# Designs tried in a protein design run: designed miniproteins, single chains, continued (4). Part 80

Each design is a single chain, and the fold is of that chain. pLDDT is the mean over its residues in the fold that is shown.

## One batch from the design tools (miniprotein)

Design m14767
Fold by ESMFold2-Fast:
Structure m14767 (fold): chain A 85 residues (1-85)
Amino acid sequence: SGSLFQLAQQLIDQIDVLNPDLARQLQQQFRQLQQQYRQGAVDDKDIISFVMQMTSIYGAELTREGRTDEARAIVRQVWQQIAAS
């Protein structure tokens, strides 16, 4: 769905602030996933899995920056957004 794609893009944009090279690689993976979704090769479960992968990566980058409280909060926030979509 559009909301899941928006959530994935928001997470990549946040990762880009902390680690631009990593975000560039993830953006390429996301473009491939969006293309596969348009072709019917993947479904919403695959997009959710990608969002959770982005969440894990963003949490790790936040933890590296010493932002551990934000890292703990992001998993809960993302799960709430997925449940609302």
Scores: mean pLDDT 87

Design m14768
Fold by ESMFold2-Fast:
Structure m14768 (fold): chain A 59 residues (1-59)
Amino acid sequence: MSDKELRRAVSRELYERVKAEGPLSDAQWAALRAELRRRYPDAPEALIDEVLADVRLVQ
C-alpha cells in the first residue's frame, strides 16, 4: 500500500470512529492511536500522528 493509500485508509477509519463516538477525550485519542498502529503496522508512526492531529483539529 502506498503512503497516499495508507493515509486515506487511516483517515477514513479515524473519521468513522469520531463520527460514531462524538468528541473524544485525551484517553480515547491515545487508545485510538494505539489501535490504528496495530491495524496499520506498515504505516509510519509520524503518518498516524499527523492524521490524528488533523482530525483532532476539526473537533
Scores: mean pLDDT 75

Design m14769
Fold by ESMFold2-Fast:
Structure m14769 (fold): chain A 72 residues (1-72)
Amino acid sequence: SPLDEAIREFSRLLQKAVDEAKGKTKEEQLKIMDKAREEFRARIAQLPPEVQAELQAILDKAYELFKKVLDS
């Protein structure tokens, strides 16, 4: 399904951003993740409306979890 394909692609993009953030300062890690979040949001806007809201919720939750990990 389009949703499954998008989740798979976003998982790969998120993993890439996490790998790029590895060993960086918290400030640099947040900058990398903010850029990735903007790119994800722009891509979600090009997907069918029925999957946009669900993917935006997944993205927001992933970003919150990332910030919590940085605070640990």
Scores: mean pLDDT 76

Design m14770
Fold by ESMFold2-Fast:
Structure m14770 (fold): chain A 66 residues (1-66)
Amino acid sequence: KVKEAEEKIAKFFELQPDAEASISGLARALKVSQSTVSKAVARLEKKGIVERIKKGKTTYVKAAKK
């Protein structure tokens, strides 16, 4: 579910604040669909917990700076 993905993604970046992960990478790690991860990331970005960064042709997710 999206809420479970939100919690796992938030915890991942809390433990590794300098990490960058792609949407497909997070989907594989969490064993959920890319659409679930994309929705979770959008919600976390709206809350100011993570940021999306486009590098070349791939979008990465990282912890938001405070």
Scores: mean pLDDT 76

Design m14771
Fold by ESMFold2-Fast:
Structure m14771 (fold): chain A 61 residues (1-61)
Amino acid sequence: SEAREAIARARELAAAGREEEARRLLVDTMTKILVAKGVPEAAARQLAEREAELVLAEVRA
């Protein structure tokens, strides 16, 4: 799954101290998936940013 692959890669980037790259990868990938499912771009980005922060917070814990 594209989402699963992006999450795995983002976790690797965050663990390597590359949190900004991890955040961008998660936001870009999740936004594209949500838009493809019919979510408006602005709402998709907001949801993607929220989800990215949850993933990154889990890596920091």
Scores: mean pLDDT 84

Design m14772
Fold by ESMFold2-Fast:
Structure m14772 (fold): chain A 73 residues (1-73)
Amino acid sequence: GAAARLRELLLERARRLAEKIAEHEAKKYGEIISVEVEVVSLTRARALVTTENGVYEVTVDLLTGEVKVEKVE
């Protein structure tokens, strides 16, 4: 139905937005090798960003644009 299609489009948009935000924030920690994004909900995503200087977990609040970055390796 139309509601299911809208939800799918919103999730895809959330994933793309989270990827762009995570890449932009992680760039300050070194050259980015890879970015892996997991959309947890329509309002929250996590990205695992591998750089030459280590691996960083980026949590994105998709409603506020707030970002939390933690080094995991």
Scores: mean pLDDT 80

Design m14773
Fold by ESMFold2-Fast:
Formats: structure tokens, C-alpha cells, sequence
Structure m14773 (fold): chain A 56 residues (1-56)
């Protein structure tokens, strides 16, 4: 069913969300987390932001 959300520049929204995911990745890496923990933290942030993890 076509119920369109308010039209926003999707590329801009995705860019902002990707930037937040990059920050989460960097913070987790700086904290000395394992690769598995970093991936889980980024995935959790992506789910919270509603971003497809494939874009990271």
C-alpha cells in the first residue's frame, strides 16, 4: 500500500545516519572492543536509527 512518508532528501538522511554509524564504530574501536563487539554495536545503532546495515 502506497503510504509515502514526508518527502525528505533520502540521500541526506542516509548520509547523516551513516555518519552516526561511523562514529559508533570509531568509538567502539577506540574503546578496544573486538571485531564482533564492534559489529554488534554498529548493528544495534543501525537498527535504532532505522538504517539498512548494508549501507555501512
Amino acid sequence: LPELAPITPKNMEEDIRISLLRMQHGASKAAGLSDEEIIKAVKDMAEKLGVDVKLV
Scores: mean pLDDT 62

Design m14774
Fold by ESMFold2-Fast:
Structure m14774 (fold): chain A 80 residues (1-80)
Amino acid sequence: MDVKIPASDLTTKEAQELLKKGRLVTIVLKNGEEIEAVILEFNGDKYIVGRDVRTFREITFPVSDIEYIVDKGEGTLFSH
């Protein structure tokens, strides 16, 4: 189940709790580019740091460049 989070909601505590470290997301930029990444750091007022799942590179996404984020669920292999 994919949850779409507009950039305007990224400053909320609810978004920060959902988009925690280890979340797999698709970051959709205002230029139409889509990047699948695992969240490493979230500062909803300024930027998100994600690890690109294809290249394993860390990318910093300014919140001003983000159109929306799609939460894909748990991106880490976690056994509970």
Scores: mean pLDDT 76

Design m14775
Fold by ESMFold2-Fast:
Structure m14775 (fold): chain A 85 residues (1-85)
Amino acid sequence: MQPIIVVRMKSPEDAEEVAKKLEELAKEAGLKATVRIEGNTVFGILDASTSMEQAREIAERLEEEMKDKVLSVSVAFGFAPELLP
């Protein structure tokens, strides 16, 4: 299983900006992220080698920097983008 950062936005119009920021934060941490947008939700799938601590740090930074656009941020384990219906 791999860590997934799940971001819910206040508006779907902000999804691309939030997705881009998530990618930047992962890159700054030396991690690869695959980002998928579904309506007002952004999924950031991190490398399987990513620790829960690293995933939490990225999620916290994203929420802090994008707090006016983000409704909630959580970290989960489980599915990859290719497994979404």
Scores: mean pLDDT 77

Design m14776
Fold by ESMFold2-Fast:
Structure m14776 (fold): chain A 74 residues (1-74)
Amino acid sequence: MEPSLDELLAEMERIREELPSLSLEEAEKAVRRATEIGRRAMELALARGDWAALRRTLELMSEIHAILQEIKAA
């Protein structure tokens, strides 16, 4: 069964929130997972014409990558 767009976005938000408490190795693994989820969310949002969900997916990906760069810089 294909996960809903809302479920994909919720999982990305969960990853974003947990990311700062992870080690670098775990953070890189979590970002790879978030990237895969984000690709699926973008495909679903585009198929549905859900521009709000598309924007939210892009915002979450931007935030997740920014947090990873902060972890790498620490």
Scores: mean pLDDT 83

Design m14777
Fold by ESMFold2-Fast:
Structure m14777 (fold): chain A 78 residues (1-78)
Amino acid sequence: SLREAQIEFLKGAAEAAVSTDDEEGVEAIREEAERLGLEEVLEHIEELEEKRRKGEDLKKILEESLKKKYEEALKKKK
């Protein structure tokens, strides 16, 4: 659905923005998620910010997450 595609896209964009310390990007994604009523995206941003604050290597965690999503997408095409 369009909603599911928007949630997935904005979550990925938020992950990239938070991991690269792109404060303007995070704010833009938050505003868009609020405009569209996508609470799942807003919750995801808060979780990413909390993990970053705790000193977790977000870039490594996100790279592993993206690799897993890519592998799952490839399996669905077979």
Scores: mean pLDDT 75

Design m14778
Fold by ESMFold2-Fast:
Structure m14778 (fold): chain A 85 residues (1-85)
Amino acid sequence: SKEELIKGAENAIKEIKRLLDEGDYAGAKTLVRVLEADLRKHVEDEEVRKEIAELAAKAIEAIDNKDTEAAYKYLEEILKVLKEY
């Protein structure tokens, strides 16, 4: 269900944030890619999938720049997109 998908994304984002706080940037990026792939599989709306993919790419770029605040922002925007879709 959409509710289960949102809950899964919330749990994934919590774990990504934990890895970022611990300085595990490689682990955090891997989980962002896993999250994006899971959402792409379950979200049928092409426009929503594209927006999520763009936000995931921005989160990965922020992690590569060690900008944890920007990474948090983009991850939260993924949740917002899912909840509003």
Scores: mean pLDDT 88

Design m14779
Fold by ESMFold2-Fast:
Structure m14779 (fold): chain A 83 residues (1-83)
Amino acid sequence: TIPPADEHLDKVAEVEKRIAEEAKKQNNPLLLYLHGQSLFELAKLEKDPERRAELYRTAGDYFRFAGDHENAEKAYKEAEKLL
């Protein structure tokens, strides 16, 4: 069953992506890492496989930009399972 809050998760993910893009422009590895973690956790709450895969891929990108290749690989593998 898809809860009524489904649409709100999409809005939260969009806001997190925008904040993460700002962190990338500032070239701050700690902020990139923290936003990668937030997107990874949001992906766990997303019920739509396509949106979940997008969130995992985006989290992986931010982990990679932060220099955390281990968590980036983990996020990318979760996205691959959904495709």
Scores: mean pLDDT 75

Design m14780
Fold by ESMFold2-Fast:
Structure m14780 (fold): chain A 97 residues (1-97)
Amino acid sequence: DEELEREAKELKELNERVEEIRETEGVEAAIRYLGREIAKELGIPVEIVEEWVKRLLEVMSKEEVLEFMKTALAAARRGTPLEELEKAVEELIEEKK
């Protein structure tokens, strides 16, 4: 499947970029980068995604938030709607409380 190969390449390139930012600027900078990209893919203000990050950081580590944000960006790029991602954030917060 050419689509699966393209998705795998895009995920690899995303992981390499996130790791570069994390190593040079720190984990918080990598989270901010992912937040901006998610906001762009969903067509929403970055402040909405920044609010998700603040709430998630109250219940989990920065490294766990980074992994979730990578997953959320990949999902958004595959066409997952805003409402489903918001539900995933709420479910994750409830699980970690």
Scores: mean pLDDT 83

Design m14781
Fold by ESMFold2-Fast:
Structure m14781 (fold): chain A 65 residues (1-65)
Amino acid sequence: DLIRAKIIENLTDDQVNEIADDVQNFSIEELIALVKTGNPALTQPVANLPLDKLKAIADDLQNLA
């Protein structure tokens, strides 16, 4: 959901921490948005994502570099 992804990009660190447990239910677009925020609170939730989602995020980041 693009609307949710845009909201996530504008979240404060405190708000990100509140939703960290829910990150597993996010779409690939929402997960990419979260990674782009650079919030350290996301390190553990992101590490627990399925391999296919991690690959999609890695591919997006490679294309941006």
Scores: mean pLDDT 57

Design m14782
Fold by ESMFold2-Fast:
Structure m14782 (fold): chain A 92 residues (1-92)
Amino acid sequence: SGAEEMEKLYKSVEEDPELTEKIRKAAEELLKLILEKTLSKEKAIELLQKYLGLSEEDARAIIDGTSKDEKLQGIAALLQKEIKELYEKHLA
C-alpha cells in the first residue's frame, strides 16, 4: 500500500539523526506559520531551503509532491508526520 511505501521512505530518513533534527526544526517553523495563518507556498519553499539546505527546485518539488527522488519523498513524508504530531500536541 502507499502508506507502507511512505513509511519505508521516512524510516530511512529517520536513521539520519542530523537530517531528522533539521526536518523537526522545519516542521516546527511550518506549524508556527500555519497557526499564525501566514503560511504561503513561497514561505514554505524558503523555510525548506533554510533548514534542509535544499535548492529552490527541490524544495518546490517537495511542496508540490512532484519529486521522483526517493530521498526527497522521504523528507516530505517525515515532514508531514512531524507537523501532524506537533499539531495534535498543540490541540491537547
Scores: mean pLDDT 80

Design m14783
Fold by ESMFold2-Fast:
Structure m14783 (fold): chain A 55 residues (1-55)
Amino acid sequence: KDLEILDEASRRAAAAYRARQAAHPVTLSNEQERGDWALPAVREARRRIAELEAK
């Protein structure tokens, strides 16, 4: 529903924003993002953070 749409948009926005940050010479950010995607538990935590940012 609406809440799920906002959650998805929030996650995409956060990911896009961090991708922009990673484009900078900050290699550490890229490694952190890779970890988030690889681990389901970390991925869930990431999703919750994105929701808080959307708020």
Scores: mean pLDDT 60

Design m14784
Fold by ESMFold2-Fast:
Structure m14784 (fold): chain A 78 residues (1-78)
Amino acid sequence: DKEGEEGKKLGEEGAKKALEAIKTGDLELAREGQRLGYEGAELGKKGTGKSGMEGELEGGTGHALGGMALGVLNIENR
């Protein structure tokens, strides 16, 4: 379904941005990865069937990787 497919794409994009953020030290890219993953998971939850499940899984993964990237980069570093 549309929501599930969109959620999967957002989740995959979030994961890519999170991994790139770790490589580059880009805090804004890490935030974007986390946000995209979260949005992907939310769309996956609204989706149905396999597409919805894939969207939720990929979105959750992207969100987790984005959070990890933010933690590694220490967003509170002065």
Scores: mean pLDDT 79

Design m14785
Fold by ESMFold2-Fast:
Structure m14785 (fold): chain A 63 residues (1-63)
Amino acid sequence: KAQELMEAMRELAEELAKKYNISPIMARFIAAKALQQLLTEKGLDVTPAELRKLAEELAKKYA
């Protein structure tokens, strides 16, 4: 269900905000952007590990 994927993204955003000392709003934006990029490239074959990796790279760039 799409809702499960959205919830995973929200939890990842919370982890990014804590780890990289960025605002919760920015962390949610980064996580959503990473998910959107991966869904465009791979569709539903996106793994949680790939989502986390890309979101962390984006967080480092914007932090």
Scores: mean pLDDT 76

Design m14786
Fold by ESMFold2-Fast:
Structure m14786 (fold): chain A 76 residues (1-76)
Amino acid sequence: SLEEEKKKKAIEYLQKALDYLREAMKNFDDVEKAKQYLDEARKYLEKAIQYGNPKIKELAERLLKAVDQLKEALEK
């Protein structure tokens, strides 16, 4: 169904965002590279919010806040 297709896409986007977040953490000492990975994570989290059910949206929104906090920490 369309709902199941949306849920599958949301989960795939969420997994992609987590992969980029992991890469950002691995490269946290490289400010420019870490910021690029965090920007990619943010883009996929936004896509997960668009396609996700309420539970996926809540999780993705919390992860977006964490990404923004990590970006702020890198800019000090």
Scores: mean pLDDT 86

Design m14787
Fold by ESMFold2-Fast:
Structure m14787 (fold): chain A 95 residues (1-95)
Amino acid sequence: SMRERAQRAADAVLERLGVPLEGSVSPDRYTIDEVRAALEAFVDRVFPELTPEQKQALIDRAIALADPDGDGYVTKEEFYAALDELLREIEDLLA
């Protein structure tokens, strides 16, 4: 299914984010910049048909959902919730 493919792609991205870069935050938290980069790479790979404007709007909304208190950090659970919402909005957009 589309969700299974998206989850597999998301898992691959999260595995990449899970490799600690020098100076990275705790492996159970990601910066907004790391989450944005991961979501951009994911959307570009899975949904190349979306315009740059559509991609930006969807990613911005997903990030706002993941970090509603604006502390600049996103947990794995918040990232998965943001991905699920992003996928739901893309499904609605492409329906």
Scores: mean pLDDT 68

Design m14788
Fold by ESMFold2-Fast:
Structure m14788 (fold): chain A 85 residues (1-85)
Amino acid sequence: MISATAEVDGETATVTFRAPTKEYAEYLGQLLADNLSNTKKITDAKVEVEGTTVTVTFKADPELAELVAKQAKEGVLEELKKLAK
């Protein structure tokens, strides 16, 4: 299963996903990069993949950042994609 954690510092949000395999982490990283590039509420998005860990750093409005932080520990991936579009 994928787990997620989030940290917010003002307008900057960092979401860390832990994937079950390295291949899945690479796939997830590509998928998130594509989604973030097409989102009007997210700027300066950076996606990094390290082994089974995917770290996403971006600038968001305070409302989006608060929602991301709230959902972080319960498979936020679907919620983040839904909110990011």
Scores: mean pLDDT 66

Design m14789
Fold by ESMFold2-Fast:
Structure m14789 (fold): chain A 58 residues (1-58)
Amino acid sequence: MDMLDRSVAANKKALQNAKEMLATAKEKGLPQDVIDKLEATAKKLEEWVKKAEEEKKA
């Protein structure tokens, strides 16, 4: 696996962790600022993964 493949795999794992944390935070009723930060992190990671996968196709 090259460096890009490792980065994509790592960020996919981080995205999955962020989504799980977000779901848990919402279920437990954590403060709005915590939920907002988790949503921002998940969105940022998802966008990065999509862009990196598109670059791999080119």
Scores: mean pLDDT 78

Design m14790
Fold by ESMFold2-Fast:
Structure m14790 (fold): chain A 118 residues (1-118)
Amino acid sequence: MKELEEIRERVKRYAESLPESLKQALIATAESLVAAAKRAEDRGDQALVETTREAMRLLERAAKALANGDYEAALKYLREAKEIIEERLAKETDEYSQILLRIQINNLDLLIEEVEAS
């Protein structure tokens, strides 16, 4: 959890220079992933914790790319994050964990659309 909180703060820092809509979408996505990881940890779902940690690392890379004006690299990292979540969803048997994963997929889809509209 400490690593995810630190990644969230770095995402917020990269987002500070971005247009307001993109900044809010990035921050909301990061906060949602941290919340999902915490709920997974509370339930003992270590596989979901690991999946959300990997997605958060990709989100940080995307945020950094956006801050540098590299929208193509940002889209690549966001799509990779979405793919990791989708792969976990396909293997997930716990209904509550499936709901958490679907929420993250929806958040990433909205963020990808916001980046593509920029």
Scores: mean pLDDT 88

Design m14791
Fold by ESMFold2-Fast:
Structure m14791 (fold): chain A 120 residues (1-120)
Amino acid sequence: MEELLKKIPLDKLIEAAATAVAGEISQRAGLTPEQLEKVRELLRKAFRALAEGKYDEAIKYLNEIKKIVPPEAQQVVDDLIEAVKRVKEGATVEELIRWAKETGNAAYQLVARILKAKEL
């Protein structure tokens, strides 16, 4: 029972990640409630696809978010697309964590956390 309390379930991590990223997008661009919920839905789908190794599907959902969000928030989505592309090209969790520290791009740390949760 104690080991189950030390692991964040992948589904809860995906929901928390989708909520956090949608919140960042909304803070930058002032999304309507309908836009915010659509962005959260697409982020959940993208992060699920990422966890399942379906990188092209994850990138597809992230590109759909770019069509909804104003220009002020597109960098948040571009950072996620870049992180997923790096994973598709063979980037390790350790490389993603290093790049997050070197670049300040929080998307690398988020993607690394999702991949690590899948393995644990």
Scores: mean pLDDT 82

Design m14792
Fold by ESMFold2-Fast:
Structure m14792 (fold): chain A 66 residues (1-66)
Amino acid sequence: MTPATLRELELAAEEHDLEGPRTLTAVLETPAGELLRERTLSFDVSRDAAGRYVVTLTGLSETVYE
């Protein structure tokens, strides 16, 4: 079983070069497609003084099914 990680979602946001508020939903499921967990992340993407991306989490919602 492969859970989505917060770090992987943050890196994906950095790679897209998209500034501003964003929302991503990550789903954990079994190989049979049974839904176990769903996380909805709210975050803000900005650039620092060096032009690097900064991802700041502003909210987290999680649903556990089993």
Scores: mean pLDDT 62

Design m14793
Fold by ESMFold2-Fast:
Structure m14793 (fold): chain A 81 residues (1-81)
Amino acid sequence: SLKKEVEEDLKKKAKLLYERILKNHKLTPEEKEKIEKILKKLVELHLKGLFNDKVEKQEEYRKEVDKLYKELEDFLKQVDS
């Protein structure tokens, strides 16, 4: 199904982003766990935003995705500081 194909593509992109983060940053096990949780939530929210029947809920999920990307960026800046 299209939904499964999109989910697998999103998971693949999240894995590539995670591998890039691991290559560029020295992370503790706790920091790795935090990033994994953010990336998992990004995939889930993005998928919900694309395939929800309610337009209002689609918009809410897209806003939450934007917030999580900002949280990830801020976290990585803090790790590098």
Scores: mean pLDDT 83

Design m14794
Fold by ESMFold2-Fast:
Structure m14794 (fold): chain A 68 residues (1-68)
Amino acid sequence: MQPFAVGPLLEDERDGMVPVLLRASRPDGSATEIAEDFVRDLEAQGRRAEIASVDDERGRAVLLVEAG
């Protein structure tokens, strides 16, 4: 059964989450792996985190981390 749904493009979901810029030492695809490892590490510490974006050519990733 479908629950009631509202518009998804409301800024409520960002409340309590902060963007964190992560950079890799080499822009060769390692940014994705490093970002995933970092998210895993944070989850192991009881912190909520997700990968928002990855740019392997620049060795950059943006994570959303729950503000403590």
Scores: mean pLDDT 65

Design m14795
Fold by ESMFold2-Fast:
Structure m14795 (fold): chain A 92 residues (1-92)
Amino acid sequence: LRPPRLTVSFKGYEPILSGDPAVIARAKELAAKYETLTEQLAVLVGLAEGDRLGLDDETAVRIGEEAAREEGEDISSALGLVTERLLELAKK
């Protein structure tokens, strides 16, 4: 796997993005298209974990959207589901 170009960490529910400035800017634009905080954070986590696991951006965004839809009432559960599903896809 390549070194990640995007890393996300949290202070509460505020995302702190690190890595390539161009990749950070693009990730923020992609996430900002979503209406809810849960969707925005799930897409950001999806993009960061997807990059780490060698998955494409389309797959990462899709898994983020699906997790936010299923766990929309609990941000932490949605983010955990994103990480779990991306890891399962990366095993193949």
Scores: mean pLDDT 80

Design m14796
Fold by ESMFold2-Fast:
Order: C-alpha cells, then structure tokens, then sequence
Structure m14796 (fold): chain A 79 residues (1-79)
C-alpha cells in the first residue's frame, strides 16, 4: 500500500466519523494520522496513537471496532 493510498483510507474513515457518527474528536485523530502517514513522519507511532484515541473518544463499540480495523489494515499495508 502506498502512503498516499493509506492517507486516503484514513481521511475517508475520518469523514465517516465526522459526517455519519458526528464524532469530531475521533475524526481529528484520523486526520492527524493521515497527515503523518502521507509525510512519512513516524507513521507506525501515528497509527498506534490514532487507534488509542479512537478507542478513547468513540462512545460506540461498533464505530471503534470499524475505525480500529481500518487503522490496522493501513498499518499492515505499510509494513
């Protein structure tokens, strides 16, 4: 997976969190991770922090599971 493709997946997940779930804090965490991944700045750490923040901010277990799965897919694709 390319850094550009990974960043797009994270931005799509962030848009879903904001627009569908109304969860701005979770969306912000995903947008920050996308920016770090696209720039190649500590992408592994950024993705781990995003997963922790998603679990912390998401009130819905289903939303947290979906977004964490997307983060894990991106992390594995970059490895």
Amino acid sequence: MSHEEAAEKLRNAARFARETAGDEATAEALYRAADSVEKGENPEEALREAAREVRRTSRSAVLADMLTRTIEEVRRGLA
Scores: mean pLDDT 81

Design m14797
Fold by ESMFold2-Fast:
Structure m14797 (fold): chain A 82 residues (1-82)
Amino acid sequence: SEEEKKSIVEFIKKGLETDPEGLLNLLATTLEEHGEEAVKKALLRSGFSEEAVEYILKAAEYAKEKKYEEAIEYLKKAIEIA
């Protein structure tokens, strides 16, 4: 729904401003715990476009490798097109 998407975007924006590494580690852990397919379906169901979801998944992959600078750029792209 629009409200669910807006809530997630707001959460990401606040995380990027206050604790970007913590946000990215949470994202990587969520992907590892629930799996890529489940996370993708949840984001699509929340109203994100396929393109935005792909950027979020890329951010999670970079975060898992501790490449936070690249991960931040992909998260910014995701929220820009959300």
Scores: mean pLDDT 86

Design m14798
Fold by ESMFold2-Fast:
Structure m14798 (fold): chain A 82 residues (1-82)
Amino acid sequence: MEAEEEAALAEAVAAGEVTREELLRGLIERLVARELEEYEKNKEKLPKWLEEIKRAMEAGESEKAREIAEERYREEAEARLA
């Protein structure tokens, strides 16, 4: 599902409808959301960076959450788009 959505977004980038940077940020948000969901399902302790992202999101500190997420997940998101 998520990989198919990412493929559709990559096609939109190729068509010039969205920028690569916007796609990267969208992928980072999806990677964070997926990891948060998996940790919640397994009732496991969140790593410090995921806990900080979750707290920032819950506090409405969207910019802080994005900065932490980009620092941790940017390489993985770029690898997915390579």
Scores: mean pLDDT 73

Design m14799
Fold by ESMFold2-Fast:
Structure m14799 (fold): chain A 73 residues (1-73)
Amino acid sequence: MSVDEFIKELEEELYKFGQKTPDTKEGQIEMLKKLKEILQEVIKRLKEEGRYDLAKQLEKYLQQVEEKIKELE
């Protein structure tokens, strides 16, 4: 499974979990924080499995999510 496919599945699950994208800034921040938490757990597991290349790519995506949270705050 590619990182892009995995990220897409995570985003689809997060969207399904949230039912819809929040229209408030606070709701958007909450959704992004949940995505951050999921990404941190996945990155940890990938490193445990020795999938360092995938973990590194996900860490870049995590950084982008963190910057977006900061931008919205």
Scores: mean pLDDT 72

Design m14800
Fold by ESMFold2-Fast:
Structure m14800 (fold): chain A 88 residues (1-88)
Amino acid sequence: MEDLEKAIELFKKARELAKHPGVKEAIDTAIELVKEALETGDVQALRDAIMAANTARELARIYGDEETAKLVDEAIEVLQKALEKLQQ
């Protein structure tokens, strides 16, 4: 699914910009869950990926990584659109 691959690339860019190890780890969790959704087609894995991404975004904001938070927000929007398509 092109949307999920785009989300992974946005997360990878966010991870490269992230300054705090905790933010990088949270992004890594989101990436793994998106990969699981790609491999299995499991809608629950996609929902879990969105939740993990929200955690990564909030951590990025707490640590002042605004550019990282923006890229994670873009990835979340892509994942939410993918979820909407799968539920219709």
Scores: mean pLDDT 85

Design m14801
Fold by ESMFold2-Fast:
Structure m14801 (fold): chain A 105 residues (1-105)
Amino acid sequence: SLKEQLIEQLRRLIDELLKIASGAEAVRVLQGALDILERNSDFEGQVEVGVTYLEVAVLDVVGASDREKAERLREGVIRAARHADVSTLEQVIKYIEEAIRKLKA
């Protein structure tokens, strides 16, 4: 259930990005996050650098149109990230890959 909470918070973050950003901009943000997550071979590096990048990049886009929504999403991600494990990150990477494929279709 804690793994499901982190996945759900990151799904919400990506869904809010997709409502606001153009397909090209959304792909750029998501691909950037995926590249960082894949470059960090250790779990701690994946959580600290990759998840934080995704949070900051998406919330910058969302916050440009709705600061209150961006703040709520940020709080959700911070809380969920405390419960991250290797299996949870693998599921997050899969979700980002699927979102990119759907945007390119």
Scores: mean pLDDT 67

Design m14802
Fold by ESMFold2-Fast:
Structure m14802 (fold): chain A 86 residues (1-86)
Amino acid sequence: AVLLRKDAKPGDKVGGYVPDNERAKIDNPKLALALGLEYSEETFESEEEVVQALIDGKIAATVVDEPFAERAVALDPRIEVLYRPP
């Protein structure tokens, strides 16, 4: 699922988890380009850390699995699910 902060501004950062995941290195820059945001080379060790970074405003968008997406929107009403894969 793609998560976005409702207060995201042009130039805010996209971050990700699993630093060894080659897909995150491909998908996160594409998401940044699509949303008018900046790709962050900073990656987090877990999806929980990514969700916390999104809540703290360190990043404006990310890609996480569905259970972490549901947790994020339940914890912070400023976060929305922009896209859910079928």
Scores: mean pLDDT 72

